# Ledger of designs, part 3: designed miniproteins, single chains

Each design is a single chain, and the fold is of that chain. pLDDT is the mean over its residues in the fold that is shown.

## One batch from the design tools (miniprotein)

Design m73
Fold by ESMFold2-Fast:
Structure m73 (fold): chain A 71 residues (1-71)
Amino acid sequence: GKLDELIERLRKIVEESVASESVTRRIGNSLAAIGDTMDMGIPPELSNRLARAVLRGDRKEAERVIEELRK
């Protein structure tokens, strides 16, 4: 469904951010994650947590937020 497609897209963004040494790429990925979650009506708290995790390259926190999206 649409949520599964969002989760797969967000996981790809997280993997690219964790692998990237570019601050500019992580900023772009963080903004993309905010846009994707806002378009799906995800609460701003979860959207902001995911954005910060992506910006930091924090896979563990990003996965925790993605699991919250499944609830």
Scores: mean pLDDT 79

Design m74
Fold by ESMFold2-Fast:
Structure m74 (fold): chain A 68 residues (1-68)
Amino acid sequence: MKDEARKKIEEIILNSPTPEEALKKILQELADLKANDPEKAKALSEVIDELGLHTSEAVAKKRKELEK
């Protein structure tokens, strides 16, 4: 579950045109999962916390790591 959440976050980061949009999409995915699938929401929230994806700057750093 966490591995799937991590891969989903990585896909959002790589496929978003900006780190700001990637962060918005990650937060929207979390909100949607909180409403429809609490277990997946928990896994996604834990991965966000573990990776420190709380700011657009942190997302930008992660994006650079994934692209290189």
Scores: mean pLDDT 80

Design m75
Fold by ESMFold2-Fast:
Structure m75 (fold): chain A 69 residues (1-69)
Amino acid sequence: DEEELRRLVEEIRELKREIKEKLSEEQWAAVEKQLDAEERRLVAAYLAGEPVIAVQRRFLAFLKELLEA
């Protein structure tokens, strides 16, 4: 569903912005390493044949956990 994918991408973008605004430079550097690792895992899952929408939902859940911490 294109609409659900668009919504997920927008929500992910907004959560990344909120996390970055909430953290210090040092805290953001640590989170950025975690984001890079998760993004690499997402790309691997997509290349392995997982639906892009399922991969994006997993990433959104990861970002929500980071924001709540």
Scores: mean pLDDT 77

Design m76
Fold by ESMFold2-Fast:
Structure m76 (fold): chain A 80 residues (1-80)
Amino acid sequence: SDIEADLDALLKQMELRVDELVAAGAPLADIEAFVAAYVAAVLRQIRDRYPDLSPAEAAAIEARVRQHAAELLARARAAL
């Protein structure tokens, strides 16, 4: 589906950028700030692109994005 493809692409971009920041030795606070800003941007973009999403669908997408971000931050903390 279009939503799944868009989410997969956006989440993959977040993962790649976090991996780059970790490899560059960026401070954890900068990685956390990046992830927080990126999550907010992704959620805005999905709502704007898919305005007809039900509240339940929007909540499920938000939960998926936040879960993926939490897993990336846990991995970054373990690597630093």
Scores: mean pLDDT 87

Design m77
Fold by ESMFold2-Fast:
Structure m77 (fold): chain A 69 residues (1-69)
Amino acid sequence: SPLEKQRRQLVLETTKRMFRLLADTVDRILDIRRELGDSPEGKAKIDEILAEHRERVRAILAELDQKLS
């Protein structure tokens, strides 16, 4: 049905958005590791990046849930 096609497209679009977010987060972490190595400063920045990533994932999933409702 048209509704099922719209739901599938929304899920695929959200999945693509999640892959882009993950790629960006990984690149940011690799940059920090390259510049700061295994320093306390580097670890703190990575923790901040991971916390931001978790929050963005929650926001994307909440948006998807609302649109599927």
Scores: mean pLDDT 88

Design m78
Fold by ESMFold2-Fast:
Structure m78 (fold): chain A 100 residues (1-100)
Amino acid sequence: MSPVEQLLQEAVDAFEEFAAELRKNHPELEELVEELERLVKQIREAIEKKDYETALRLYEEAVEVLKRMLELAESPEKAKKKIASLDAALEILKEMYERE
C-alpha cells in the first residue's frame, strides 16, 4: 500500500468514527452525517481504483462537510480540534501526492 493510500484509508476510518459519534449525540445533523458517509464511500471506491486525485478531491469535500457540522453541533471544542487535525492531514496528503 502506498503512503498516500494508507493515510487516506486512516482518514476515512476516522471520518466514519466521527460520523457515528455525531449521529449518536447530534441527531439534528443526520443529513450532514449521511452526506459525509456518502463521501467516505466514494473516497474508498477511488482508493480501490488507485485514483488518488479523485480520492483527495472527495476528502476535501468531506472536510468542508465536517466544518459545517462544527457550526451546527454546538460542541465546538471537540469538533474544532478534530477539524484542525483533518486540515493538517489534508495538507500532508496533498504534499505526498504532489511528490509521487
Scores: mean pLDDT 75

Design m79
Fold by ESMFold2-Fast:
Structure m79 (fold): chain A 103 residues (1-103)
Amino acid sequence: SSMVLELTKLLFRALAYIEAGDLEEALKDLEKVLEKIKKMLEENPENEEVRKEAEEIKKGIESLLKNIERKLEEAEKEGKGLSEEELEELRKRIEELKKELEE
């Protein structure tokens, strides 16, 4: 599926952003992937293959969210880079994305 390939490329780009410390850009990519999955499921409600593909991509998002959380913990320990307000905003977006993944 060309769509699965596109979503997989977005997940790899998010991983690259996480490794670079660009956590805001990584979250933006994960949010876009989830939005596209929701639309895919809405357009194909009876397609079991589409549901299976969506579940695999959701697992990818969950894995990358854990990497983002680890990078945030590392940044807090080092006392470098992100302001308290930026950390709180990123954490809020992570929690919102986690809730959407459970739907």
Scores: mean pLDDT 82

Design m80
Fold by ESMFold2-Fast:
Structure m80 (fold): chain A 62 residues (1-62)
Amino acid sequence: SMADEIAQLDATIAEVKGRLARLEAELAQSTDPATQARLQEEIDNLRKVIDELEAHRARLRA
């Protein structure tokens, strides 16, 4: 059902947001420039994924 699809999407968004929070915590503790650059790129990519998933969720909502 549409409700099941939305529930699955919400679970995926929550998981991705959890990963983002962990990477942001790692970035805050990092002092190595190469690691900071890698983490920032991963964070930026995850933010784009979250935006796309939330846009998809908005389109599914009646």
Scores: mean pLDDT 87

Design m81
Fold by ESMFold2-Fast:
Structure m81 (fold): chain A 87 residues (1-87)
Amino acid sequence: SMMKENEKIAAEVKRLAAQSEVYRSDPAEQEKARELDRRAEELIKSASPEDQKKVQQARDQGEAQGYTAASIIRIGDEVDKELEAAR
């Protein structure tokens, strides 16, 4: 169901967010975090309208918990692949 899928995604987002937060917490790696966020924004702009909406919702939720745009993009890609495999 959508709720079960959302729980699995949330767990994975939490794991990726912890990894991304390492870059944001380390001043030496902060520039890398900014570059990843910029590139992720460009990828979001290239996505379909439906995918843009999903990523934006996940991004808004994730940023409240320290997620990066790059992590949210990765999760969207993984979800898409899992849905394709289920067809």
Scores: mean pLDDT 55

Design m82
Fold by ESMFold2-Fast:
Structure m82 (fold): chain A 66 residues (1-66)
Amino acid sequence: MSVIDAVVELTGLPRELAETVAGRVLEQFGIHDLSIEASKLPKEVLEAIARAIGLDVEKIEELIKK
């Protein structure tokens, strides 16, 4: 599951908005591939995305494990 797919599923945001929000966080960590698997991201990056969308990182981690 890509990180953008995870954000869309957890938040219900339109994909374009999820790509904008998560993409800006990824870019801050030098990650330019929006198709990157969420499970391959460091925990610090997942925590930054969770904060940007107003969710706990545990919710993202639970979804990735499914």
Scores: mean pLDDT 79

Design m83
Fold by ESMFold2-Fast:
Structure m83 (fold): chain A 69 residues (1-69)
Amino acid sequence: MEEAKKEIEEFVRKKGKELGLSESQTQGVIDESIRVFERKIKEGYSIEEAKKIAIEHGKEVAETLAKAL
C-alpha cells in the first residue's frame, strides 16, 4: 500500500518536472492520483491494477495541465 503510493507520487513528480508544472500543480496531481488509487482499492481492484489506473490518470491530468500553459 504505502510503497505503491510512493511509486505513484514519484512518477507524477517526475512527469510534472518534465512538463514544467509548478510545485503546487504537481502536488495537486499527486493528491488526485492517490485519491484515485484509494478509491480503486475500495472498489476491489488489486494493488497492482489500482496503481496502474492511478498512474495513467495522473499522467493524463499532468499532460492536460501542460497543454493549458
Scores: mean pLDDT 84

Design m84
Fold by ESMFold2-Fast:
Structure m84 (fold): chain A 66 residues (1-66)
Amino acid sequence: SVGEMILEVIKELAEEGAVAGSQETIDKAKRLLIEKGVPEEVAEELARMFSNGALASDLAAKLEAA
């Protein structure tokens, strides 16, 4: 499910010691989302939203709109 994918990405970023708001975190989130099959344009928007502290529900809504 979309929610499971987002939680998996969050878990992977936490395991890598990622910090919200850093460019490295944005780049890692985008890469992980693309690896999970998210289109590059959507992955970039989701990575920015994630770095800005977006809720999982907001991230899921963005994926559903894509």
Scores: mean pLDDT 73

Design m85
Fold by ESMFold2-Fast:
Structure m85 (fold): chain A 94 residues (1-94)
Amino acid sequence: MEEELKKIKEEAEKLEEKALKGDKEARAEVAYYSAQMLLLQASKYKGPRAKEMIEIAKKGLEKAKEYRKKKDAEGAEKVVEDTLKEIQELRAAD
């Protein structure tokens, strides 16, 4: 189990390294992956605004998919940042 987690982390680190070097496809891929993780985390959240948090994460994922398809790394990254900020603001309001 620790070996599987290490392999997943190594794969993520390789994508992050390419993204840091300015690879637009890698940057868009990392942003899309982050949007998927935000939706997964939102679906597991237990609180009064859980439904709203899931809806925000879903909208963020759909926008990230669109920017990823266009290879717009900056657009995809901004959508993830905006989505994360909205989710954090909802959590803080609980």
Scores: mean pLDDT 76

Design m86
Fold by ESMFold2-Fast:
Structure m86 (fold): chain A 81 residues (1-81)
Amino acid sequence: SALAETFERAFEEARTLDEESARMVLGAAIGEMAAYAREQGMPQERVDALVAEMQEYIATLSVEEAIERILELVLAALEEL
């Protein structure tokens, strides 16, 4: 999946960057996920809930912990589509 490749690249890039830049890269990848989920017919309320949960992980966790949690959510969302 192009989306899975986008997140894999974003996760690898985030691990090599400073914390601020890493959070920006992860935020951009979440935006791409939200757009893809909407295009696949996911309800807006579900997309908003996923984005909010991923943004909470970016805000509260280390970069590596945020990556692990976001990966779990992305894989679950892809199985729902």
Scores: mean pLDDT 82

Design m87
Fold by ESMFold2-Fast:
Structure m87 (fold): chain A 73 residues (1-73)
Amino acid sequence: MEELLLEMLTNARKALEAGVDPEVVAMSLALELMNELGVPGDLARRLAREAVEALQAGEPPERVARRITEKLS
């Protein structure tokens, strides 16, 4: 789980650095959380938004992945 989350978040950060709209990145990440990890839709949308905000604030993907894993446990 955490390894897959780290890959998803690393890709999200690359998209943000390339100038992709944060709302689009959050939507993509929420869909991946639902489809790959079975996260319920409302929780996936909230976690994706929090993750994108953290990545925009300069948090490393590894730290964000750990925080999401803790919230899913």
Scores: mean pLDDT 84

Design m88
Fold by ESMFold2-Fast:
Structure m88 (fold): chain A 57 residues (1-57)
Amino acid sequence: SSAERQALLREIGRILAGIGLAFQGVLDGKSVDEIRAALRAEGVDEETIERIIAGIL
């Protein structure tokens, strides 16, 4: 359904925004803990934060 598709796209959009913030944090020389704090401040879920961090390494 359109509603299910829209919900999925919003979830993907949140993850992509988090990934972008994490990459910018790396470019700015931030630590992993500082990047976690920034993602939490933006309202990113803890599970999503850990997935993003694991992807950066």
Scores: mean pLDDT 80

Design m89
Fold by ESMFold2-Fast:
Structure m89 (fold): chain A 55 residues (1-55)
Amino acid sequence: VMDFNTCLNLACKATKKGEDDLALKYYSRALELDPSQSEKIDNAMKAASQERKNA
């Protein structure tokens, strides 16, 4: 996984599934690939985390 969009999507999916270490790896990779999108990454991760807590 090396594309920003792919990393972000995989991080969110991993977060929703409770795969925290996998989610963290993808989240970090996405931020590394495009730091200018940090707000988008943050919002997506917050949404995924909220969905996980509600599940």
Scores: mean pLDDT 77

Design m90
Fold by ESMFold2-Fast:
Structure m90 (fold): chain A 79 residues (1-79)
Amino acid sequence: MKTYVVAAVFEGDVDAVRARLAPVEAELRKLPGFLSFRLRALPGGRTLLMAVFSNLEAAERAVELLRPQEPLALAISEQ
C-alpha cells in the first residue's frame, strides 16, 4: 500500500509549536486516511512535523491546512 508523508518545518521549540498547531493537528486527525502525526525537535530551535496518510487527497488537504501556518518548509513524499 502506498503511503503519503507530509513533512513541515516550523520555527520554535516542540512545546510552542504543539500548542500553536493544536487546532490544525485536530483537523489533520479527522482527515480520511490519517495514519499518524509526530512532532520532533530539530537543531536551531526548529520543529519537524510529520503526518502520514493512506491516500494522496488527504495529504494534499493536509498541505492546504499547514500552508497558512507559515512553515519554513513543506513537502509531500510518496512511500
Scores: mean pLDDT 87

Design m91
Fold by ESMFold2-Fast:
Structure m91 (fold): chain A 99 residues (1-99)
Amino acid sequence: MDAELTKKAVELAKEGIKLYESGEKKDEAIEKFREAATLGALSPKGEEEVKKLAEENEKSKEIMEKQLDTGRASGYAADSLLAVGREVDARIQELRAQR
């Protein structure tokens, strides 16, 4: 299991939440959510963890969910899930372990 990728996605999401809730740099918070969503889209576990963080933080939930949906729609998660099929988790972890 790729704990490093999941941890990095969660860390970026938490930093985005902090920035968004403080009101200091909402645009930067959105950028961090975008990065977290991209990393999460490459890992099913990362996506689930970021989604849970969105559910816990109502103020940033809408933006985080939109970034997750955008990441899926942009092809990373959707292409991997559709093309790789049932073994997408193992394939993503193998690919991530190389980089």
Scores: mean pLDDT 62

Design m92
Fold by ESMFold2-Fast:
Structure m92 (fold): chain A 82 residues (1-82)
Amino acid sequence: TFENNVTKFIKAGASLEDAHKLATAVDKTKKFVVPVSKIALELYKNGATLDQVIEAIEEGALLLEQGKTEAEVNEILKKKYL
């Protein structure tokens, strides 16, 4: 749920405002919410900025829609943003 994603980002060190922005970006990916939330949380925990994680959320959804696996998308985004 949206609230679960907000809580996960807060636990990862985000402010309430930033956690809401991140959870909103994830929620907009609709059918990809689960895989994209996992990737976004990992990037944020490993030091990617708010703006980088939002960009990664959008790119991750596009890559998944193109038929890439969750594992492939995770590797691509970590290489680009970390």
Scores: mean pLDDT 84

Design m93
Fold by ESMFold2-Fast:
Structure m93 (fold): chain A 57 residues (1-57)
Amino acid sequence: SEEDLKKADLNKDGKIDMSDLAKLAELINNDKEEEADLDKDGVVDMSELKYMLEIIK
């Protein structure tokens, strides 16, 4: 859905690409896990990376 695509656009540039994946890693490194929790399950793990990879391009 469009809402899911907007969640994956972490740098808010209107595109979903490697820059958003880098932003996800930055948020995790800075303990901003609430912003990195894309599926809203309260857990930030490899499922977030899988979610991003499935919708990139």
Scores: mean pLDDT 64

Design m94
Fold by ESMFold2-Fast:
Structure m94 (fold): chain A 61 residues (1-61)
Amino acid sequence: MDEVEIGTAAQRLIDAVKAGDSEAAQRAKEEFKRLLIEKEGWDEETAESAVKVVENLGKER
């Protein structure tokens, strides 16, 4: 169940970056990071690294 929420947040980040919506992308980054920390128990550094990977996927297409 948590995997669906995390996947949805990651997809929102990719979509926002692809659309060039910097405000939506920033909100999606914070939501995705929060879910990784709260649902998966990841530390802040690991969660931030995952956010950067997903953000780059949206930029590279």
Scores: mean pLDDT 78

Design m95
Fold by ESMFold2-Fast:
Order: structure tokens, then sequence, then C-alpha cells
Structure m95 (fold): chain A 88 residues (1-88)
């Protein structure tokens, strides 16, 4: 169960990093990329604008799977995304 969620989370994180680099944090491009991942049932993506000096725009994604929800955060220009997995 968790092993499958972790695999989806890693694939989703990689997809969000790619969108941040190649598509300028476009939420639609991010959602389309996430929906192509096997095991993803639905996805919601928000672009969060930078508020203060030195901050960067971010994407926040919620990925629905059969086993739970994965929350993913990627900052503009980042090489890695943070994610959290919520079972049930």
Amino acid sequence: HMEKLEKIAKEAASALVRVAREHGLDPQAARDALLKIPGVKDAWVLRIPAVGAGERDSLLAFVETEGGVITIWVDAGSDEARYDIREK
C-alpha cells in the first residue's frame, strides 16, 4: 500500500519539477502531467505567487490515488519537490 503511494509520489514530484522548469509553473500543464501517471485518479494544482522579496513562485498539488492523497510543493527553479502522503 504505502510502497505504491511512495512510487506515485516520486513520479509526481519529478513531473512537478519538470513543469516548474519547462512550463513556468503552469497549473494546467502540471495537472496534465500528473494525470498521465499510473495510479493517479485526479489532481488539483495551485500556483502560489511569491509574497516577499527573495521569495519564488510555487506550485502546490494535491494528487488523489486509490490509497490516499499526496501533497506536493515545488518552488520555481528548484531541482526537487517536497511531498507528503496521507493514507485513507
Scores: mean pLDDT 81

Design m96
Fold by ESMFold2-Fast:
Structure m96 (fold): chain A 92 residues (1-92)
Amino acid sequence: MLTKFLDEIRAAKEAGDEERYRELVRQFLENEIKETEEGLKIAKKNNDQVAIKRYEETLKRLKELMEDEEKAIEYVDGVIAQYEALRARLRA
């Protein structure tokens, strides 16, 4: 799921499809927020105070990114760059 989504974001960027690229960035952040909220629920159920704090801080940051499209794009571009760097290192 994640790899396919990142590949779709890259394809839109390479094609110069700014509208599609921005829409996919927004969808990526919405998915990250949903997964973080689910992780927070599990951490609260397990009374894991360290995990609760980490998820709450992550959720706050992701919600702030949703309010600033340019920062959202920068964040997602950083995720793609890290993913490509990891792939290159595993291949080498």
Scores: mean pLDDT 80

Design m97
Fold by ESMFold2-Fast:
Structure m97 (fold): chain A 109 residues (1-109)
Amino acid sequence: MEEELIELLEKRGYEVRRKSFKGEITLSDLLSLELDESTKGIVIIADENTKFSDGAIEFLKTLALSGIPVVIVTKKENEEVKKLLDTPGVFVAKSAEEAAELLTKAIEK
C-alpha cells in the first residue's frame, strides 16, 4: 500500500516525504515532518491500533481547515479517525488509489 501510494503521487507530480511513527501519534511527531508553505497535503496510513494524541487531532484539524487536505488510509474502522471526520478537508480512503484521487481532487479545489 505505502509504495503504491508513493508511486501514484509521484506520477501526479508530487514530491513525497515519509516518516513512520510507533505507538500514539503526537503533536511532536507531526511537527517533526517540518511542514512548510510548499506542503500540498498530508496522507496518514493507519491501522486499527493507530492512536492520536489530542494535540495531534487539533493540529490535523487546523491543517485541513487552513486548506491543506488530510487523507487517512485505513482498511479497518478506527475510532481515533472518526474524531477527525467531521472536519472539512479530512478524508478517509481504503486504498492507495482512492487516497491519491481524494488528495489530488482536494488540492485542485
Scores: mean pLDDT 78

Design m98
Fold by ESMFold2-Fast:
Structure m98 (fold): chain A 88 residues (1-88)
Amino acid sequence: MFSEEEKRKMAKLIYKDLTDKEIVTLNKKYGGKLAKLDPGTRWPDVVRRESLIESIVNLDQENFKKWLKDAISKSTKSKEELIKLYNK
């Protein structure tokens, strides 16, 4: 079970390793809410960063685990740290 603090740490690590486009795509896949906020609109990724982190932190445990597994598979630099946090 992940605490909100653990979720926030993992989300911040992923945001350093993944592109903004990859982050937005993952959030749409698991959260869906971001797609509804700006349907058909291209966001300035920098401006949406905090909203993306909040959306990830607010995911249910099951959806967070699915998102995290997918994000780790796309991660390179932060992969080892993410795996350590996942296995705690």
Scores: mean pLDDT 66

Design m99
Fold by ESMFold2-Fast:
Structure m99 (fold): chain A 94 residues (1-94)
Amino acid sequence: SKLDKLKEITEKTFQEIIKLAEENNLQDLVELVKKILESLLKYFEENPNDLEGIKLAIRIALHEIIKEASKKDQKLAEKIREIAEKTERELEEV
């Protein structure tokens, strides 16, 4: 289903960001990304037919993560932006 595809894209994207934050010893960012992922998955469960709303929620979440990463490590924030750009292309195909 399109919802299952959005869940797969989201989980893969956020796990990649978590790993990157862990490798850079940014534990506060790791915890923030995990909390955001949990909130997104809950939103998907509560709004399974709102595919455009789900896509928007993912985009907003990625913007907030990039903003917080930018306060700690600009190079890490740039890598997360690259992940977000790839994710945006995958979201457009759903």
Scores: mean pLDDT 88

Design m100
Fold by ESMFold2-Fast:
Order: sequence, then C-alpha cells, then structure tokens
Structure m100 (fold): chain A 70 residues (1-70)
Amino acid sequence: GTYTLACGATITEGQGVGAANVQIAQQCSGTCAEACGLGLVFGCSVQGSDTVTAGAALIASRAASNLGCS
C-alpha cells in the first residue's frame, strides 16, 4: 500500500529505502527535518536496507504524526 506522513510525503511498499528517505528529506521541508535531526526522532525516516515494508512505513507515519511534523 501507500502511506502518507504528517509532512505530506508519501512512501510506498516495495520502494527502495534509500529512495524513500531521500523523498522524505525533500518533501517534509524544514519543520519535520528539524524535528528529526540528529536522530532525535525515530520514524521520520524509513529503517532498513532494501525495500520499504508495511511495518517500517507505518512506524514512520505514526512517529511523524505524534510530533506534529508538517
């Protein structure tokens, strides 16, 4: 499926993790990037090395929402 983060960025199951993280960094803008800086917030990036899983996407989406990232 496809998951929408609080920043408005979308990530899709099967997408490469590196590509997904670049997309998040580009689309979440300053607010979410600042909150996720220095590893202070788990889930503002997709974890893993291969492809986006449903679990990783759900964790990223939920963590961003809990912080009020926009």
Scores: mean pLDDT 54

Design m101
Fold by ESMFold2-Fast:
Structure m101 (fold): chain A 58 residues (1-58)
Amino acid sequence: SLTPQQQAAFDDLKSLVLGLIEKEKQGKATPQERAQLDALLRFLEQVNPELAAELKKA
């Protein structure tokens, strides 16, 4: 149901969020990076809830 351009944008967001989750798990995330992670996950819950649920399991 996504256009190729929308899919590419969500793939880029997925990579960014996974990188932030990894930094958080390693205890290396800054307060700004933790806030960015929370904001991105809340945004994804609104626009792509399946992707948000997948990322929350990572």
Scores: mean pLDDT 83

Design m102
Fold by ESMFold2-Fast:
Structure m102 (fold): chain A 73 residues (1-73)
Amino acid sequence: AVDEVAKAAEDAARKYGGPETQEMAGRSARLAGRVGATPEQIAKAARSAMEQFGGPETGEAVGKAALDAARKS
């Protein structure tokens, strides 16, 4: 679950901001997972981090992809 959500966030972030945004999205998602967050909470954390780091469009794209992955897990 955590790895699937993190990978979805990374893939979306890379498309909008490149490899540095990909790395940041994955790190944010995995950090949330380490503190016991649910897949949906991990997706929300990734969205919030990417809004602050890559802007609102990046945050929305990452959040949607991560939430879709969380719902499938």
Scores: mean pLDDT 76

Design m103
Fold by ESMFold2-Fast:
Structure m103 (fold): chain A 80 residues (1-80)
Amino acid sequence: MEEELRKAVEEAVKRAEELGLSPGDVQTVRDAGEAILRAALEGKSEEEIRKLADKYAQVASPEARKLIEELRDRVIEIRK
């Protein structure tokens, strides 16, 4: 579980880079991913993880927002 969660965050960041997002957008995806990972490892509820992801998505570009939302859903799925 922890290894799969960390891999999901790493893949989201790599995807942002592959899509040619700005360094700022890549950093936003990384920051969101690290926060989501920490919440998941701390045993936060699905609702708390969704709220946290939405907070980061609110200040992100549309492209970065999409990656944050996809990462959120993947993390929730891994924890089931």
Scores: mean pLDDT 83

Design m104
Fold by ESMFold2-Fast:
Structure m104 (fold): chain A 62 residues (1-62)
Amino acid sequence: SLLEQLKAEIDKIVAEMTPENRVEALEKIRELMEKHLENLTPEQKKEAAAYFKEALEKVDEM
């Protein structure tokens, strides 16, 4: 599904993140969310937003 593909791409970006590329990682995640939000159902948008928030929290720990 689109939601699962989005989650997988977010996970990949987070896995490749370093303190030096943190800003680029955040921007890539934001671009993915912006691009895919319109193609998701309201329920999927809520789940995607929660997943995005968790990814940002992970980045902030660095």
Scores: mean pLDDT 76

Design m105
Fold by ESMFold2-Fast:
Structure m105 (fold): chain A 95 residues (1-95)
Amino acid sequence: MEKLKKFLDEAEKNLSPEEVERLKRQIETLQRIADGVVEAIGLILDAISKLVEKHNPLTPEQKAAEEARKQRILDEARENTEKGLFEIVEEMLKK
């Protein structure tokens, strides 16, 4: 997060106002994409859990363990998506 703010500050010093405005719009779009990716993963995990439960009924303890696992996957997916967005931004500036 701090890295993004520093990047925007440097962009305002070294890029045209038009390029800075475009960059801000692209960053906002990428943040919305990150939210969409996490939501999609959540829906897929829900579908998998329902399919597994129909084929092999889970105990309350197993159900709690699977919910904890799902949350870890979602948290990691958000972190990895945000990291990927920084790499895309860096690649776009590479010229």
Scores: mean pLDDT 73

Design m106
Fold by ESMFold2-Fast:
Structure m106 (fold): chain A 62 residues (1-62)
Amino acid sequence: MVKEAEELVKQGKYEEAVRLAFEALKLGDVIGAGNVLGKALLADPSLEPLLEEGAKELQQSL
């Protein structure tokens, strides 16, 4: 998942990369997923609401 999310970031598909990064977080890959989320947010700050929603969903899953 993290490698696929990094590939999506390289392709400019930041929304898809964010979704895969949250799936990786649910599987316990905190460092790799965090790096992808940070890169996507730096490249496209308009993704912030999507990150907030994903973080809320993750908190309910943990």
Scores: mean pLDDT 77

Design m107
Fold by ESMFold2-Fast:
Structure m107 (fold): chain A 68 residues (1-68)
Amino acid sequence: SKESVADTLVQEAAERLQRLRDEGASEEEMRRVAEETIEEVRKRTGDEKLVEEVQRSLDHILATLRRR
């Protein structure tokens, strides 16, 4: 389903962002990964509601990682 695709992409992005943070990646690099993931969801699903949900999830993940 479209929801399953979005869920998988968010999970993969979360794992990648955590690795990047642990490696000392820049805020710009991490933001780019989040933006790429959002674009991938839009391209694969065409569902703006899912895109909005993914954006909220990634913003939350980035906020959490910024405080580490």
Scores: mean pLDDT 83

Design m108
Fold by ESMFold2-Fast:
Structure m108 (fold): chain A 67 residues (1-67)
Amino acid sequence: MAKELEKKTEEEAERIIKKAREEGEEREKELIAQGKPSLGAAVYAGLVLLGIGEAEDLRLETRKLIE
């Protein structure tokens, strides 16, 4: 059943990245509305990078369980 675990991990990784992008866009819009567009861009980039890192960590941990 390693294939099922890997499939679930990939679905979760995609959800993490999508959530990070949506949260980043929302926070960026809020900061732009406050007159802080540079901070908004930085927060967006940081949140997206954290989401990608979390998704990659999840993939690596699943590989360790299968391998």
Scores: mean pLDDT 79

Design m109
Fold by ESMFold2-Fast:
Structure m109 (fold): chain A 76 residues (1-76)
Amino acid sequence: TIDDLADEILAEAVDKIYEKYPGQQNYEELKLELGREAALLLGEHTGRLEEVERRLAKAKTVDEIADLITELLQEL
């Protein structure tokens, strides 16, 4: 289901972030990186990777990334 795919993508994004930043204490930066990894994975699954990469290059807030993720999840 869409929910199952979303959970899988989120789990993969979390694993990638912890592999790269196992000692990271800056939670705001960690949230941004997690959101970016999740959006990239969703972009790959939906065939919108190029658009996602362009939008992430301009995104500076957690809310902008969350909006992108929500839009991508609606296409699954």
Scores: mean pLDDT 72

